# Ledger of designs, part 76: designed miniproteins, single chains

Each design is a single chain, and the fold is of that chain. pLDDT is the mean over its residues in the fold that is shown.

## One batch from the design tools (miniprotein)

Design m2629
Fold by ESMFold2-Fast:
Structure m2629 (fold): chain A 66 residues (1-66)
Amino acid sequence: SREKLIENLRRILEQARADGASPDLLQQIEDAIKALEDASPTQQTALSLRVIGLQIDADLARRRAA
């Protein structure tokens, strides 16, 4: 659901901040959260692909920081 995706991104954002991720990555995650909050059901499928990409980028940043 949209709410679960938003909660997931908020957790990823908090973790990325703690891990010292780039300001650009943090901004992209914040932008994705805002887009999901404003999204209609028809926009959610396209946004899901963007969210998956951001989750991968955040995971890679975390693994590199560790």
Scores: mean pLDDT 73

Design m2630
Fold by ESMFold2-Fast:
Structure m2630 (fold): chain A 62 residues (1-62)
Amino acid sequence: SERDDVLAEIDTIPNKGTAERLRALLERDPDDPGVLHGVRAAIASLRGDEEALGEHLRRQGE
């Protein structure tokens, strides 16, 4: 599933604190496609786009 793919990507994040926060977001709203999209965008931002990360973290409830 898309959620399983996102969880696998979270496991590749070097910063364990950031990874744990993103997992918590998915656990809180697992059926929300906006949360899945936001977490994937946050992962992409950690790899090259910090501006997008800031936008998505604000949208996902700070």
Scores: mean pLDDT 70

Design m2631
Fold by ESMFold2-Fast:
Structure m2631 (fold): chain A 67 residues (1-67)
Amino acid sequence: GKEEALERAREGAEINGIDVEKAVENTEKSLQGKLPDLSAEKKQLLADIGAQLRQIGDEFQAELEAK
């Protein structure tokens, strides 16, 4: 489901040695009208989530949601 997809994204961040929750908080704090890392990394993360949801949907659910 959606929560599983979000959990997967978090696992991916941890595998890369990134504390996603802490990184997001610190990144937001350093922002000054621009989101260089957050916007780029967030877009990549969302794109990966979308692809994974599509694959999961083909097997279990989300086939109706993916279409």
Scores: mean pLDDT 54

Design m2632
Fold by ESMFold2-Fast:
Structure m2632 (fold): chain A 91 residues (1-91)
Amino acid sequence: MKAEELVEEAKKLLETMSASEITELMEKLAEEGKLAYAAALYAAALFLSYGKEELALRAAEAALNNDKEALEEVVREAEPEMREEYEKKLA
């Protein structure tokens, strides 16, 4: 699957499913042995939920290629901004 196709799939899931339902779907995919696909879809959905479409695409591409270093780099780049958004929701 291409990263762009996976990002579009994640967008559709976000339109119809809650965050908890998406997490449940990821657990089922991981149990089926589709770990790379589950990780890619989860990362794409997470970044899209924060409006970070470019980071979602980069994360999906890295995860689908099993490129752990590239995925960790995208997460590190996004982490401060995502943490700020999380703190706003708790305040």
Scores: mean pLDDT 70

Design m2633
Fold by ESMFold2-Fast:
Structure m2633 (fold): chain A 94 residues (1-94)
Amino acid sequence: SMLDELRAALRAAMDRLRAALAAGDVDAVIETVRELVAWLREQAPRMTPEEREFAVRQFEGLLAWAMSQLPPDNAEAAAVAAEGLAFLRELNAA
């Protein structure tokens, strides 16, 4: 089901983010967020409103947590945070 695919993708992204952060690999954190956004954007036309709400809530929490773990002076991390926030606005607009 789409909900199972969403849960699996979000869990895989979270596991990758935890590993990247433990390694101090900022590039891997950025790549993981970008890959998740690309995958969610591809899946969005297949989502019900309820699945979209779930995806928005989970991604928002994941993005906020991941960005809180990165140095605030990293320009590429700031750009990815802005990209993620723009994507959240896109999903909320339907």
Scores: mean pLDDT 84

Design m2634
Fold by ESMFold2-Fast:
Structure m2634 (fold): chain A 89 residues (1-89)
Amino acid sequence: AKEEAVELLRATGLKIIDLAENGESLEYLEKLAEDAGKLIELLTGDKELAEEVKRKLIEIARKMLEEGISREEAKERLEELAKEVEEKL
């Protein structure tokens, strides 16, 4: 359902942000984003939406690890993504 997909996105996104802040590998964070995308595809039936979620979660992780964006900026990006997903459902 719509609410379940958005909640999954928020929970996984926050987990990715927490792990990136603690120096987890990009490879592991990419796997978490891929798993979240697969679950969103199963919940929504929307492959394009699932690919977008995966891509944007990976982008947040990369920006934290490679560009050093703050936890606050990462959370803002996650909230923008969650709003976009909610509007498409």
Scores: mean pLDDT 84

Design m2635
Fold by ESMFold2-Fast:
Order: sequence, then structure tokens, then C-alpha cells
Structure m2635 (fold): chain A 58 residues (1-58)
Amino acid sequence: SLEDELAALKAELAEVKKQLEEMKKNPDLYTPQEQAVLDATKTVLEAGIYFIERVLEK
């Protein structure tokens, strides 16, 4: 269901946010490109969550 998909996307977003936080704590271990990929992933997940939430409101 869309509600199950929303829950899954929110869980994935939480994981991506944790990974970004770890990258910021250990900047010497990661490239700017690696952080940009995770930032892009976060943006896509946030857009997906927003879309599903709007659909469920209608």
C-alpha cells in the first residue's frame, strides 16, 4: 500500500541522514562526490515522501 511505501521511504531517509552525519564527522574518509550522492538520495527520498503524503491526503 502507499502507507507501507511511505513508512519504508521514511525509514530509508532516516538511514541516509545517519550516513550523512557520519560523513560530516569523518570528512577525511569521504570524497565531496560521495557526500553529493547521498545529498541527492536524501532529496529524492524527501520528494517521494512528499508526493505520497499529498496523494494520501486527497
Scores: mean pLDDT 83

Design m2636
Fold by ESMFold2-Fast:
Structure m2636 (fold): chain A 81 residues (1-81)
Amino acid sequence: SAELEVLEELRALLEENRDASIEELLATLKEFAARHPTAPAAHAALWIAEEGLRLGASADEVVAAILRWLDHRIAELQRRL
């Protein structure tokens, strides 16, 4: 599935940016969203990061929130036979 490939790319980007600042993470997610403008994952990740920054969340908290969304979305897609 094309959507699963995008979700796996996002997971890899989050792993690569594990030690990044929230500003660096947000910049990476904006670039990811620009490459995947119609992907729900791109919009969800960017929304979570922007809201996290607004609320004073750490980069670690933002990554954890995006990973929780990713895990739920991947599980949902994998359950469909």
Scores: mean pLDDT 83

Design m2637
Fold by ESMFold2-Fast:
Structure m2637 (fold): chain A 81 residues (1-81)
Amino acid sequence: TSITVVRVGNTLYVEASGLTPEQQEKIIKFLKSKEPKELIIFRDGNTLYAVLSGLTDEQIEEVINFLKSLKPDTFTIEDLT
């Protein structure tokens, strides 16, 4: 399992690979719960791509901490803000 997060201002780009179907559903529900201004989700097999815009700094931290809590084998984060 690998999760990569790229932050640009108030937008998060998430790529999560090697996920179980249960993990994908859990991530999707969590991301929707943050009520981003825009949410784009694309699924390709066991890989989930998500773009969330219009997030607060607190919501960004919550998303990052949630993804870390899934205990991925690899977690990378880049901040391009």
Scores: mean pLDDT 85

Design m2638
Fold by ESMFold2-Fast:
Parts: structure tokens; C-alpha cells; sequence
Structure m2638 (fold): chain A 74 residues (1-74)
């Protein structure tokens, strides 16, 4: 679990390096997932209600989604 939380922070920092301080300040896994949704939507990635629910319930799903968005940017 701790390793997955750190991997999520690292993935978010790669996509949103200007928000690094805010991402690193979050110590709660649920709040970090909610913040990830906020950052993605601010960047123009529209998430369905089903995707938002999966992100909040499954850290591995969110990591996969972030990896896909990182690849699409290149």
C-alpha cells in the first residue's frame, strides 16, 4: 500500500510538476486520489462517473490511467 501511494505521487508529479509541493503535502490516500481527479479535470481530461468511482476505490486503476495520459502527451 505505501509503495502504491508513493507511485501515485510520483506519477502525478510527472504529469503535473508545477503542483509537486501540493501533491507531496497530501498524507491521506483518499485525499490524494480526490486531488488527482481535480488535477486531471483541470488539465482537460474529462472523467466519467464510473471512472471517478474506480479511481477512488482502486489505486492501481489510477496508476494505469496516469501512465496512459503520460504516453498520450508524447
Amino acid sequence: MEKLLQALKDALIRLFPDRKAEIEAITDAEKLREFAIELLEEAGYKLSEEERKLILEDLVYLLGLLSQFEAETK
Scores: mean pLDDT 76

Design m2639
Fold by ESMFold2-Fast:
Structure m2639 (fold): chain A 63 residues (1-63)
Amino acid sequence: SRQAEIEAIVEEGIARARAAKSVEELKAIMRETAARLEALGASPVEITAAQMAILAAWVEAEL
């Protein structure tokens, strides 16, 4: 389903963010994730939620 595809993309973004070693890598992951979600017709709210989750995962991994 479209929802399962969105969830898979978000989970991939989170996993990549946890492994990211620089802010530049994080920015690339966030841009790529947003572009993939937009291609699936995800809403601005869904995209924002995904970006917030990715950012949170990166911050937590640095602690």
Scores: mean pLDDT 85

Design m2640
Fold by ESMFold2-Fast:
Structure m2640 (fold): chain A 114 residues (1-114)
Amino acid sequence: MSLKELLEETLKEMEEAIETKSFEETLEIAKNKLKELLDRIVSLVPEIRPEAERLLENMESSDPELVLGALGAALSLAILEVGKLERLSGEEVQELLDRAQNIIDKIREKYKKS
């Protein structure tokens, strides 16, 4: 599986979790998928390991706002690194960043409802 395919699968699974799962289950799915994606990217770009580890640590916080911020930052990091590795256009990268922002906004909305 290419990094682009793994990224697109990650975004799709997060979107499906938002529609079908509770807030808590959606966070668990998002954390697990992002950990898998970041681990794969770090294996190819070891230089991002300290930033990836910091974001993964913040995702384990008891503060939902810190967790949501870390999820958003981790998605942005993954998209930007995949964009560089796969030579995606600026338009393709922006589309993925907009999709990631929409995912985080919808997870935040689930939190406000719970």
Scores: mean pLDDT 86

Design m2641
Fold by ESMFold2-Fast:
Structure m2641 (fold): chain A 60 residues (1-60)
Amino acid sequence: MSKLTEKEREVLRLIYEAVEKDGRAPSFEEIAEKLGLTPEEVRDLVRRAAERGEMNEILK
């Protein structure tokens, strides 16, 4: 089984927490500010996680 990288897991954790608290996914800019990344880097991490079937249910 291919495990998520530490950065991918941190991005997913922030998204899950925001969905649980506010009922909506956070923006890539919000995630980038919290992790010290660029919005482009966050989008790439989210895309890779989604390709593994981990993100599709959250983005709906």
Scores: mean pLDDT 70

Design m2642
Fold by ESMFold2-Fast:
Formats: sequence, structure tokens, C-alpha cells
Structure m2642 (fold): chain A 62 residues (1-62)
Amino acid sequence: SKKLEEIKEHIRKEVEEGLPEMVETLGLSPEVAEKIREAVLKGIEDGKVEEGVAKAVDIIEE
């Protein structure tokens, strides 16, 4: 749906813009940050945003 696509795009932009700041704040490596970004973006594309976010949280918590 149009609203769902707008929400997905908004979340994608928030992830792309917020990730560098979160990485710096949490002291994550650039490699871990890239894996987090890919997991979330893949979840958004596949229509499984919740799964993508859960995967990103698991990566952060390691």
C-alpha cells in the first residue's frame, strides 16, 4: 500500500541517518554497523521490518 511504502521509506532514511551516530555512541565497529544496516534494510524490503529490527538488536547485543 502507499502508506506502507511511505513508512518503509521513512524508516529506511532514519536508519541510514541515525546509524553513524549510534555507532559512535555505542562504540560499534564499522563492520558491525554495516551488518546492522543491511539486516534492517533487508527486513524493510522483504516486508519483515520486525524481523530485520530483531536481527539488528541481536547484532548490537553481541
Scores: mean pLDDT 71

Design m2643
Fold by ESMFold2-Fast:
Structure m2643 (fold): chain A 65 residues (1-65)
Amino acid sequence: SASRQAAARLLAVGTALEVGAERVEFRGNEITLYIRDLTPEQRARLEALKRQMAELGVTLRVVEL
């Protein structure tokens, strides 16, 4: 669904801005977030985001730089 994909992208961009991600990439139903020096708090937040995005049919991938 385009509506669910749009919601997932908004959530991903908002979270990326909050955690200081360096880049976000979109590919179909996958979103990849690139972050340097991932803290335990940021890791917990991204795990919560992964679960929310799975409910929207989108896979979140996190790459540590």
Scores: mean pLDDT 84

Design m2644
Fold by ESMFold2-Fast:
Structure m2644 (fold): chain A 100 residues (1-100)
Amino acid sequence: MSPLEKALEKADEMVELAREYYEKTKTEKAAEVLSILESIRLFLEEHGDKLSEEAQKKILELLEEALERLRELKAAGDDEGALKVAEELAKKISSIFESE
């Protein structure tokens, strides 16, 4: 499996985690987290193949780190923390695309 294929799998896992949390809580912050993560997943699907394999591996690492943090924050019910993680992830991924 390519680094991009693995990254897309992790993005799908993150979107599902955020969707389950939003369906359970119905908070605006949970909806914002879901929206950001869905946007990241779509952007990677459309543009990820334009990145070098090294950049794809960096994105995979960022997604794996973010997914574990989001799992912990979901267990704690920390909407504010989850939103911060999603926003920081989007910023870091955008930075990788801008540096290519």
Scores: mean pLDDT 86

Design m2645
Fold by ESMFold2-Fast:
Structure m2645 (fold): chain A 75 residues (1-75)
Amino acid sequence: SMMEEKQMELISEGVQKFVDWAKANPDASEEELEKKKKEVLEEIKKRAKEEGIEFDEELAERVFNHVVKTLLARQ
């Protein structure tokens, strides 16, 4: 659906913002990565609410957790 596409677009934009932040902060700890993940998730949740987009917080959390695992799998 169009709303599902808009939700995925917001999640994708949030992931890109998070990844860009991680690249700019290569010395970031796991704790700092988790903190930034939560900040970005809250920002996209707020944007979804403001734009009237239904937001699946569990789906967004799963996507971001996968991104964090991918970043941490570098050692």
Scores: mean pLDDT 83

Design m2646
Fold by ESMFold2-Fast:
Structure m2646 (fold): chain A 75 residues (1-75)
Amino acid sequence: MEELIEEIKKAVENGDFDKAISIIRKLARELGLTDEEIDDIVELFKRAYEKGYSPEEIVEIIKNAIEDYLKRKKE
C-alpha cells in the first residue's frame, strides 16, 4: 500500500491527474474494494484535487477512505 500511495503523491505533484486515478484504482482493486467503492474514492480524490489540497493531504484522504471501506467489509 505505502509504495502505491507514494506513487499517487508523485503523480499529483507532477500534475498527472490521469496517472493518479489509475494508481488509485489499482491500489483499491488489489485491496479487494468493489468497482462502486473504487468510483467513490476516485470522486473523493477529484473533490480534494479541485479544492487545492496538497499532495500529502490528498493521499491521506485516499488512505483513510480505503481503510474505512476495508473496516466495513470486516464488520
Scores: mean pLDDT 80

Design m2647
Fold by ESMFold2-Fast:
Structure m2647 (fold): chain A 68 residues (1-68)
Amino acid sequence: SDHELEVEAFRRFAERELAELAKTLSPEDVAALRAHAEGLLRRLEAGEISADEAMQELGRRVREIRAA
């Protein structure tokens, strides 16, 4: 289904983003982002947000961590 494709697209996006970020961020920051991505995935699975919204929200959190 379209919903299943969106869930899979976000999961793959988050895995790739976290793998790249692990090269430059602390393990603690990567763990925090992983937990945030899991929360976004649950909201996406529940139909509360779209995959695009989940990707944008993860990107926003990355920028916040880098600005701290």
Scores: mean pLDDT 86

Design m2648
Fold by ESMFold2-Fast:
Formats: structure tokens, C-alpha cells, sequence
Structure m2648 (fold): chain A 79 residues (1-79)
């Protein structure tokens, strides 16, 4: 499902950002965040095109927004 794909993508991206930040690789952390933002938009657009219910779209948007905020905070704290 698109919802499950969004959850998996968010978890993977957060883990990569945490690892990059721990290693001091802020460029990789930032690149991972930007890639996730693009991927999240694509997943949401594709889900809408394929007729997913609005409640599922809203949940995917919430997951993406929370994951982005968490990754941005990790990067800021590592600076």
C-alpha cells in the first residue's frame, strides 16, 4: 500500500540521517532529507492519482511532515 510505502520510506530516511549526523556527514544528511522530501511528494501524488481515500492521503502527509521535522531537528543539533 502507499501508506505502508510512506512509513517505510520515512523510517529508512530518518535512520540514514541519524547515521550521517553521527558520523558528522552533514552533506549526506541534508541530501537524504531532500531526497525524502521529493520521494514523499511523488508517493502522495501517485496515491492521489490512483484513487486512495482522502483519510489515507492525510495520514501520509502527516507522516511525511513529522519525519521531515525530525530529520531537520537532527541536522540542526549536529551543526
Amino acid sequence: SYLELMKEAAEAAKAEVEEAAKKGDLKKAQLTLERFKSLAETIIETARLNGEPEEVIEEMERIAKEAIAEMEEIIKKAE
Scores: mean pLDDT 88

Design m2649
Fold by ESMFold2-Fast:
Structure m2649 (fold): chain A 96 residues (1-96)
Amino acid sequence: MEHIEKGKEYLKKGRLEEARKEYEKTLEIENVDPRDKAEAYFGLGEVAIKEGRLDEAEEYYNKAAEIYKEIGDLDKALEAEIRSGLARIEAAVAKL
């Protein structure tokens, strides 16, 4: 999907605002493929981590994990759950 590929390119280059916009465009597509929706939420989680928005990252990774479970992609669901858990731990440590 064009928007997801652009989002990944912007994320790799540290262009977080542009990456976020491309992933958000994916979520605005009528009847978007569930896999593309999950990848967009996962990408928004990665953007949120790089922005230091750990609570938002946890939420985005959880949304991605739910969709990956629904479509039977258990490996990607597990990866999203792990990243969600890490964001939660980082948020807790930052308060110490």
Scores: mean pLDDT 87

Design m2650
Fold by ESMFold2-Fast:
Structure m2650 (fold): chain A 100 residues (1-100)
Amino acid sequence: LDKVYEEALEKLKNAEEVLKISLEKLLEYYKDNPEAQKEVEEAKKKIEEVIEKARKELEKLYAAGASPEEIEAVVEKTFEELKKIEDELAKKLEEIEEKL
């Protein structure tokens, strides 16, 4: 369990770092577009909330002696939620660019 829990936390940390870099690049690209920047900032907040919620759920499961499969399921669910946020942001940014 300890190893699976540590690996789960490491996967969340890596995902957070990769997404942070991606979002910072988008903020630089859209520096002159306040509407696009607002959408990127909102997506960043949602991503931070999803990852924090996942960390707390992992801590709870670990304390309860949950199975490795339950811990892995939280990571999978979290990645699906992050992907949805990324896809929604991409769609909103595309719509904003079409209005320019």
Scores: mean pLDDT 85

Design m2651
Fold by ESMFold2-Fast:
Structure m2651 (fold): chain A 58 residues (1-58)
Amino acid sequence: GPAAEAGARAGERAARAAGGGEDQQKLGSTYGFIGGVKAGDVRGGIAAGGAGGRSAAE
């Protein structure tokens, strides 16, 4: 049902955010534009975040 769908979406987003490095993205935006983190790094992090995010999702 809708709760299961919402849970699945939220879980994937949380896992992606934790494993994808979105947290670092925010920090990098402040003072690390040149060498910090980028949206591309966040997206690329999904490949690594898929492994890391599964743990973070728990």
Scores: mean pLDDT 49

Design m2652
Fold by ESMFold2-Fast:
Structure m2652 (fold): chain A 61 residues (1-61)
Amino acid sequence: SSAEEELRRLRRQLHELVGQQLRTIGDLLDGRISEEQYQQRLAQINAQIDALTAQIDKIKS
């Protein structure tokens, strides 16, 4: 169904965003970014995750 196809796309995007979180943590631990830059990037990624989870929840409702 179109809902199943949309869920697969949204879940794939969530996996990609989780990968970005892990890379951002790595950048912080490697000293490539400051804690302030880490917080800013994490906030942006979390906002995208929240939007995607809201879309997933709407489809699953």
Scores: mean pLDDT 87

Design m2653
Fold by ESMFold2-Fast:
Structure m2653 (fold): chain A 65 residues (1-65)
Amino acid sequence: SSKVEQALSVLRTFRGAADLSEARDTLINRLGLSEEQAEALIAWTEANPAASDAELRAQIERILG
């Protein structure tokens, strides 16, 4: 899977969770995202708990370039 698909899978699993620290650690340590990329995606996911998979994918593509 592409890095975008891997990040989407992580964020989909933790979407709406009270604590996203495990998602953050997975994005950085397993997928190799920078701390800035992971923090931006976590912050967006926390702000948008009802986001669709399409909206999450678009945000991941924006942050990863």
Scores: mean pLDDT 83

Design m2654
Fold by ESMFold2-Fast:
Structure m2654 (fold): chain A 71 residues (1-71)
Amino acid sequence: MSRAELFELANKLIDEVEKKSKEAGLSEEQTHEVISLAVRTLVDLLLRQGLSPEEAYKKALEEAEKRIKEL
């Protein structure tokens, strides 16, 4: 995966997580917490665990959605 592809994938995840956080009524601070979790999860799954971009994105989004429900 190129740096440009990783950047585009991360931006897509950030936009989706921000949208879902705002729809759930989270504060700006809580929204930033969830975005941070999602991006760290995506990077770990891609670079440390060797998952495909599609699987890493899906799992990172699922972890973010779970965190939104806990807040």
Scores: mean pLDDT 83

Design m2655
Fold by ESMFold2-Fast:
Structure m2655 (fold): chain A 61 residues (1-61)
Amino acid sequence: MTKEEIKEIVEKALDYLQGKKRLTLEEISKFNQLVQEYRKYYGDFDLPIEEALKRILEEIE
């Protein structure tokens, strides 16, 4: 995934978690994969999904 694609899916996922939009199963799978990869890389397996998504956005700028 490009930085643009990651940013788009993360922003959509944050809106989804806030109840602002619906995601496809593919989009849900993609952001869950990003969250799990982030948790594994930083060793923080208890990090909330929304918090992980916010940190991913900060990392990609």
Scores: mean pLDDT 79

Design m2656
Fold by ESMFold2-Fast:
Structure m2656 (fold): chain A 80 residues (1-80)
Amino acid sequence: MKKIVTEIVVNLAPSATNEQAIKMVDAKIAEEFLNVTRGLSEDSKNKIESMFQEGLKEAKTQIEKGERTVVVKIEVEVDV
């Protein structure tokens, strides 16, 4: 079992719209997904992807509350 822990911090412009903020956070989450899944099996990638999608939902909630410094912490265990 390999434990993967990553923290994504996105600093957004205070004037950014919720749509712009969500797009930037989504792009950062996608970048981190590629980094943490490098060399892993498809099954492990799928498990990690589900956790990253939950992180994105949390980030959207923060953005909708007016946050422009978004912190998402993801922790997952995989069989590699």
Scores: mean pLDDT 79

Design m2657
Fold by ESMFold2-Fast:
Structure m2657 (fold): chain A 67 residues (1-67)
Amino acid sequence: MEEDRKILEEFKEKLKNGYPFTEEDIERARKAIERLKDSLSPEEKQIADTMEKFLDAAEEALKKRKE
């Protein structure tokens, strides 16, 4: 779980700073979110819910970049 939080934090930093990211970055973040959502910890589920918003923004940005 700690590794999943680190993956999501790095992904969030890339989004906030406008750094380029790849489909692989999005997939890694998505899997980390899924693992956190399956956690027994309410705090980890809340982190996953928050990060899902960043993932949605990243997917939208990637689609526009493809054009």
Scores: mean pLDDT 74

Design m2658
Fold by ESMFold2-Fast:
Structure m2658 (fold): chain A 65 residues (1-65)
Amino acid sequence: EEKKKQIEKYEKGAKLHRDTADRSRAAAAQYEAEGLTEPAQVARDNYERHEKSAEELEKKAKELK
């Protein structure tokens, strides 16, 4: 069941990216509340990248199901 292992790998990768995006989103909100514009923008760029990576991995997992 190599296919099942690949699905699990993609799903785990997607979850890691989602968790990282969620943390970066929280950091962006905190920086914005504190008036720290540059760190807030960096955090926004980070969660957008990780959200996109998670979506790509989720799509790959779906293709195998």
Scores: mean pLDDT 83

Design m2659
Fold by ESMFold2-Fast:
Structure m2659 (fold): chain A 107 residues (1-107)
Amino acid sequence: KQEEIKEILKEITELSEKLIELLEKEDESPEAIEEAKRLTRELLEKLELLEKYLEEGVELDEEVKELLEEAKKKIEEMLKKLREALAKGLPLAKAIAETVREISRAR
């Protein structure tokens, strides 16, 4: 159902926004690092679920296309902030990158 795809896209946008906020605050607390790892795992799970639904060949309505573009924009913004934070050597950014690598290897 398209409603399920819409919900996943909204969740992807929200998770990306939360990661951007953490990266911008440059918070090095153990709590912020743990939260960043959790948000990263959730984001990757939602992206995998989205890919599965898109592979099923579901026809996308205009609202889904708009949500998809919004999600793409937020992911691109988050990745830009992540690259900047990694260049600064921030522990939080390293934790996000390591979480992505761990999940990618498990596939």
Scores: mean pLDDT 82

Design m2660
Fold by ESMFold2-Fast:
Structure m2660 (fold): chain A 85 residues (1-85)
Amino acid sequence: SMDEIRKIVEETTKDLSTDEILELGLRLADNAIQIAESKGDDELKKRAQEIKDRIERLRKENASKKEAIDALVEAYLLFLRAFNG
């Protein structure tokens, strides 16, 4: 479930900085873009790019750790959808 994934992400990232969490999110979003491109899934690619753009803004705006975790969860869910769909 989404709540279980969120809890796992929060526990896994507890000792990471906000910047490290955002970097993980960027890597997952980039992987989702590449997989979506390989499958010709334009909608999934667009969603992954939107998350990547959001994470890049969060890095520039000195976002909170909670905002970084929220973005990482979204990137991870898109990566899973790209990989399994």
Scores: mean pLDDT 85

Design m2661
Fold by ESMFold2-Fast:
Structure m2661 (fold): chain A 53 residues (1-53)
Amino acid sequence: MEEDEKILEEQIERIKASLEANPDLPSGLRQRFEDLIERAKKGYELLKKKEEE
């Protein structure tokens, strides 16, 4: 359970670092990375909510 959350956080951090390292990324790739981050954050929130059960 906690492992999945940590993996998600590390993935989000890696994507953010990739965006930071490549500011000249094509807008299409930027959009995809931003969508991945949003999706991962949503997944993390859902996992957190389930933990409260």
Scores: mean pLDDT 72

Design m2662
Fold by ESMFold2-Fast:
Structure m2662 (fold): chain A 84 residues (1-84)
Amino acid sequence: MKLTYDEVLEKLREDLKKHRDDPEKAQELGDIINDVGLAKLRLERGEKPRSKAEEKIIQALKDGFESYEEFKNFLLEIRKEEQA
């Protein structure tokens, strides 16, 4: 079954708790949670995405996710593309 936004957000928060002793990993997961939350807010309000990265995240939220690991890797790749 595909994961919903709420299931993904819960898994991200659990992952963050497990990595509380790793400041770099905790910061990365915190940033991901923020990016996903902002994209969800745009989607709920029917607002246009502010960037190609946000558009990809909004589309993923509409389609659902095959797995948490795939979704997390997808978000990490988007972040790398935006920083390049």
Scores: mean pLDDT 78

Design m2663
Fold by ESMFold2-Fast:
Parts: C-alpha cells; sequence; structure tokens
Structure m2663 (fold): chain A 94 residues (1-94)
C-alpha cells in the first residue's frame, strides 16, 4: 500500500542519516528528501533532486542543512539518533 511504501522510505532515509560513511553533502540531500517525503507523502522523494526541494521547500532545506551539519559532526551513535529524532520532529512541524 501507499502507507506501507511511505513508512519503508521514511525508515530508509532515517537509516541513511545514521550511516557514518555518508558525506555532509549526502546527509544534506537525504535530510532534504526526508523533509520532502514528510511534506508531500510522495514516494518520489527517493529521487527528487535537492535543487527542486530547495525551490519548493526552502525552509525545510534550511532545517535539513542545520541538522545534517550536527549529525555529521556527531561521532557518538546514540547522540546521532537523538539528533535524527529531533530533525524528524522539527520537519513534521513545518
Amino acid sequence: SLEEQYQILLDIFRDELLNPKLTKEQLIETAARLAYLIHTKDISAISTPLEEIRERLPEAVEVAEKYANEIYNTKDPEKRKEIVDKLLEELRSL
């Protein structure tokens, strides 16, 4: 179902944000796509370019960049999870 596809993609983006191998740029892109998914409920978020998201949801990209920088600079996996949870809460409030 669409609801199951949405939840699967949400979990994929969340797991990617916890991946210590991602570059800062990849974390920004993933966080922005997560914001797009939450706002639109559209699974096309998986492949939506950052430039399109920035144009459509500039405030969400600012939030994504802020949290992506914090995630990138956080080495402790438990603290990284807390930052991701805060990102999700803030994105859901937009």
Scores: mean pLDDT 86

Design m2664
Fold by ESMFold2-Fast:
Structure m2664 (fold): chain A 90 residues (1-90)
Amino acid sequence: SPAIEALLGRLPASLGFTPASLEELLRAVAERARERGGVLTVSELAELILEVARELGYPLTPADARVLAEALAAAPPALLEELGIRVVPD
């Protein structure tokens, strides 16, 4: 999707995502977030990203998860709306 490709373009290449692997991770994260009410702080989102990435076998550090969480918080509203989540400041 254009939104996933745009997000990927804002991430460090060292994270090793393709559009497909980033979409898989974000869908899984969004499903878990929605089960918890769909509203998270940036810190809560980073923790959830790290948890889900480990379950799916993506080799993210806590710092990598934080970078992705901050990039999502700065993403266009359409992406977060499609994922069914809201990200709020800490």
Scores: mean pLDDT 82

Design m2665
Fold by ESMFold2-Fast:
Structure m2665 (fold): chain A 87 residues (1-87)
Amino acid sequence: DKLKEELAEEVKEIAEEFEANPDDPEVQYRATLALARAWVRLKLESGELTREEVLKILEENLEAAKKAGDEERARALEEVIEELRKE
């Protein structure tokens, strides 16, 4: 699965930035954004999930992030949801 291998390498790069600056809110936001985008691409391109199913999971995670007070995660998830809705 070449797509999974490619996305894993992209995730590794952002994970290294996160490990260097774990307490930086901007790094936390960028890491979450990159991981969410990679996950969406993987699930849609593999055909494992439909766009509607992906949106539902992202919206459920956004609600969880808002309830937890995780502003960086919520911001990243809102951005990915909006990107996915722009066809």
Scores: mean pLDDT 77

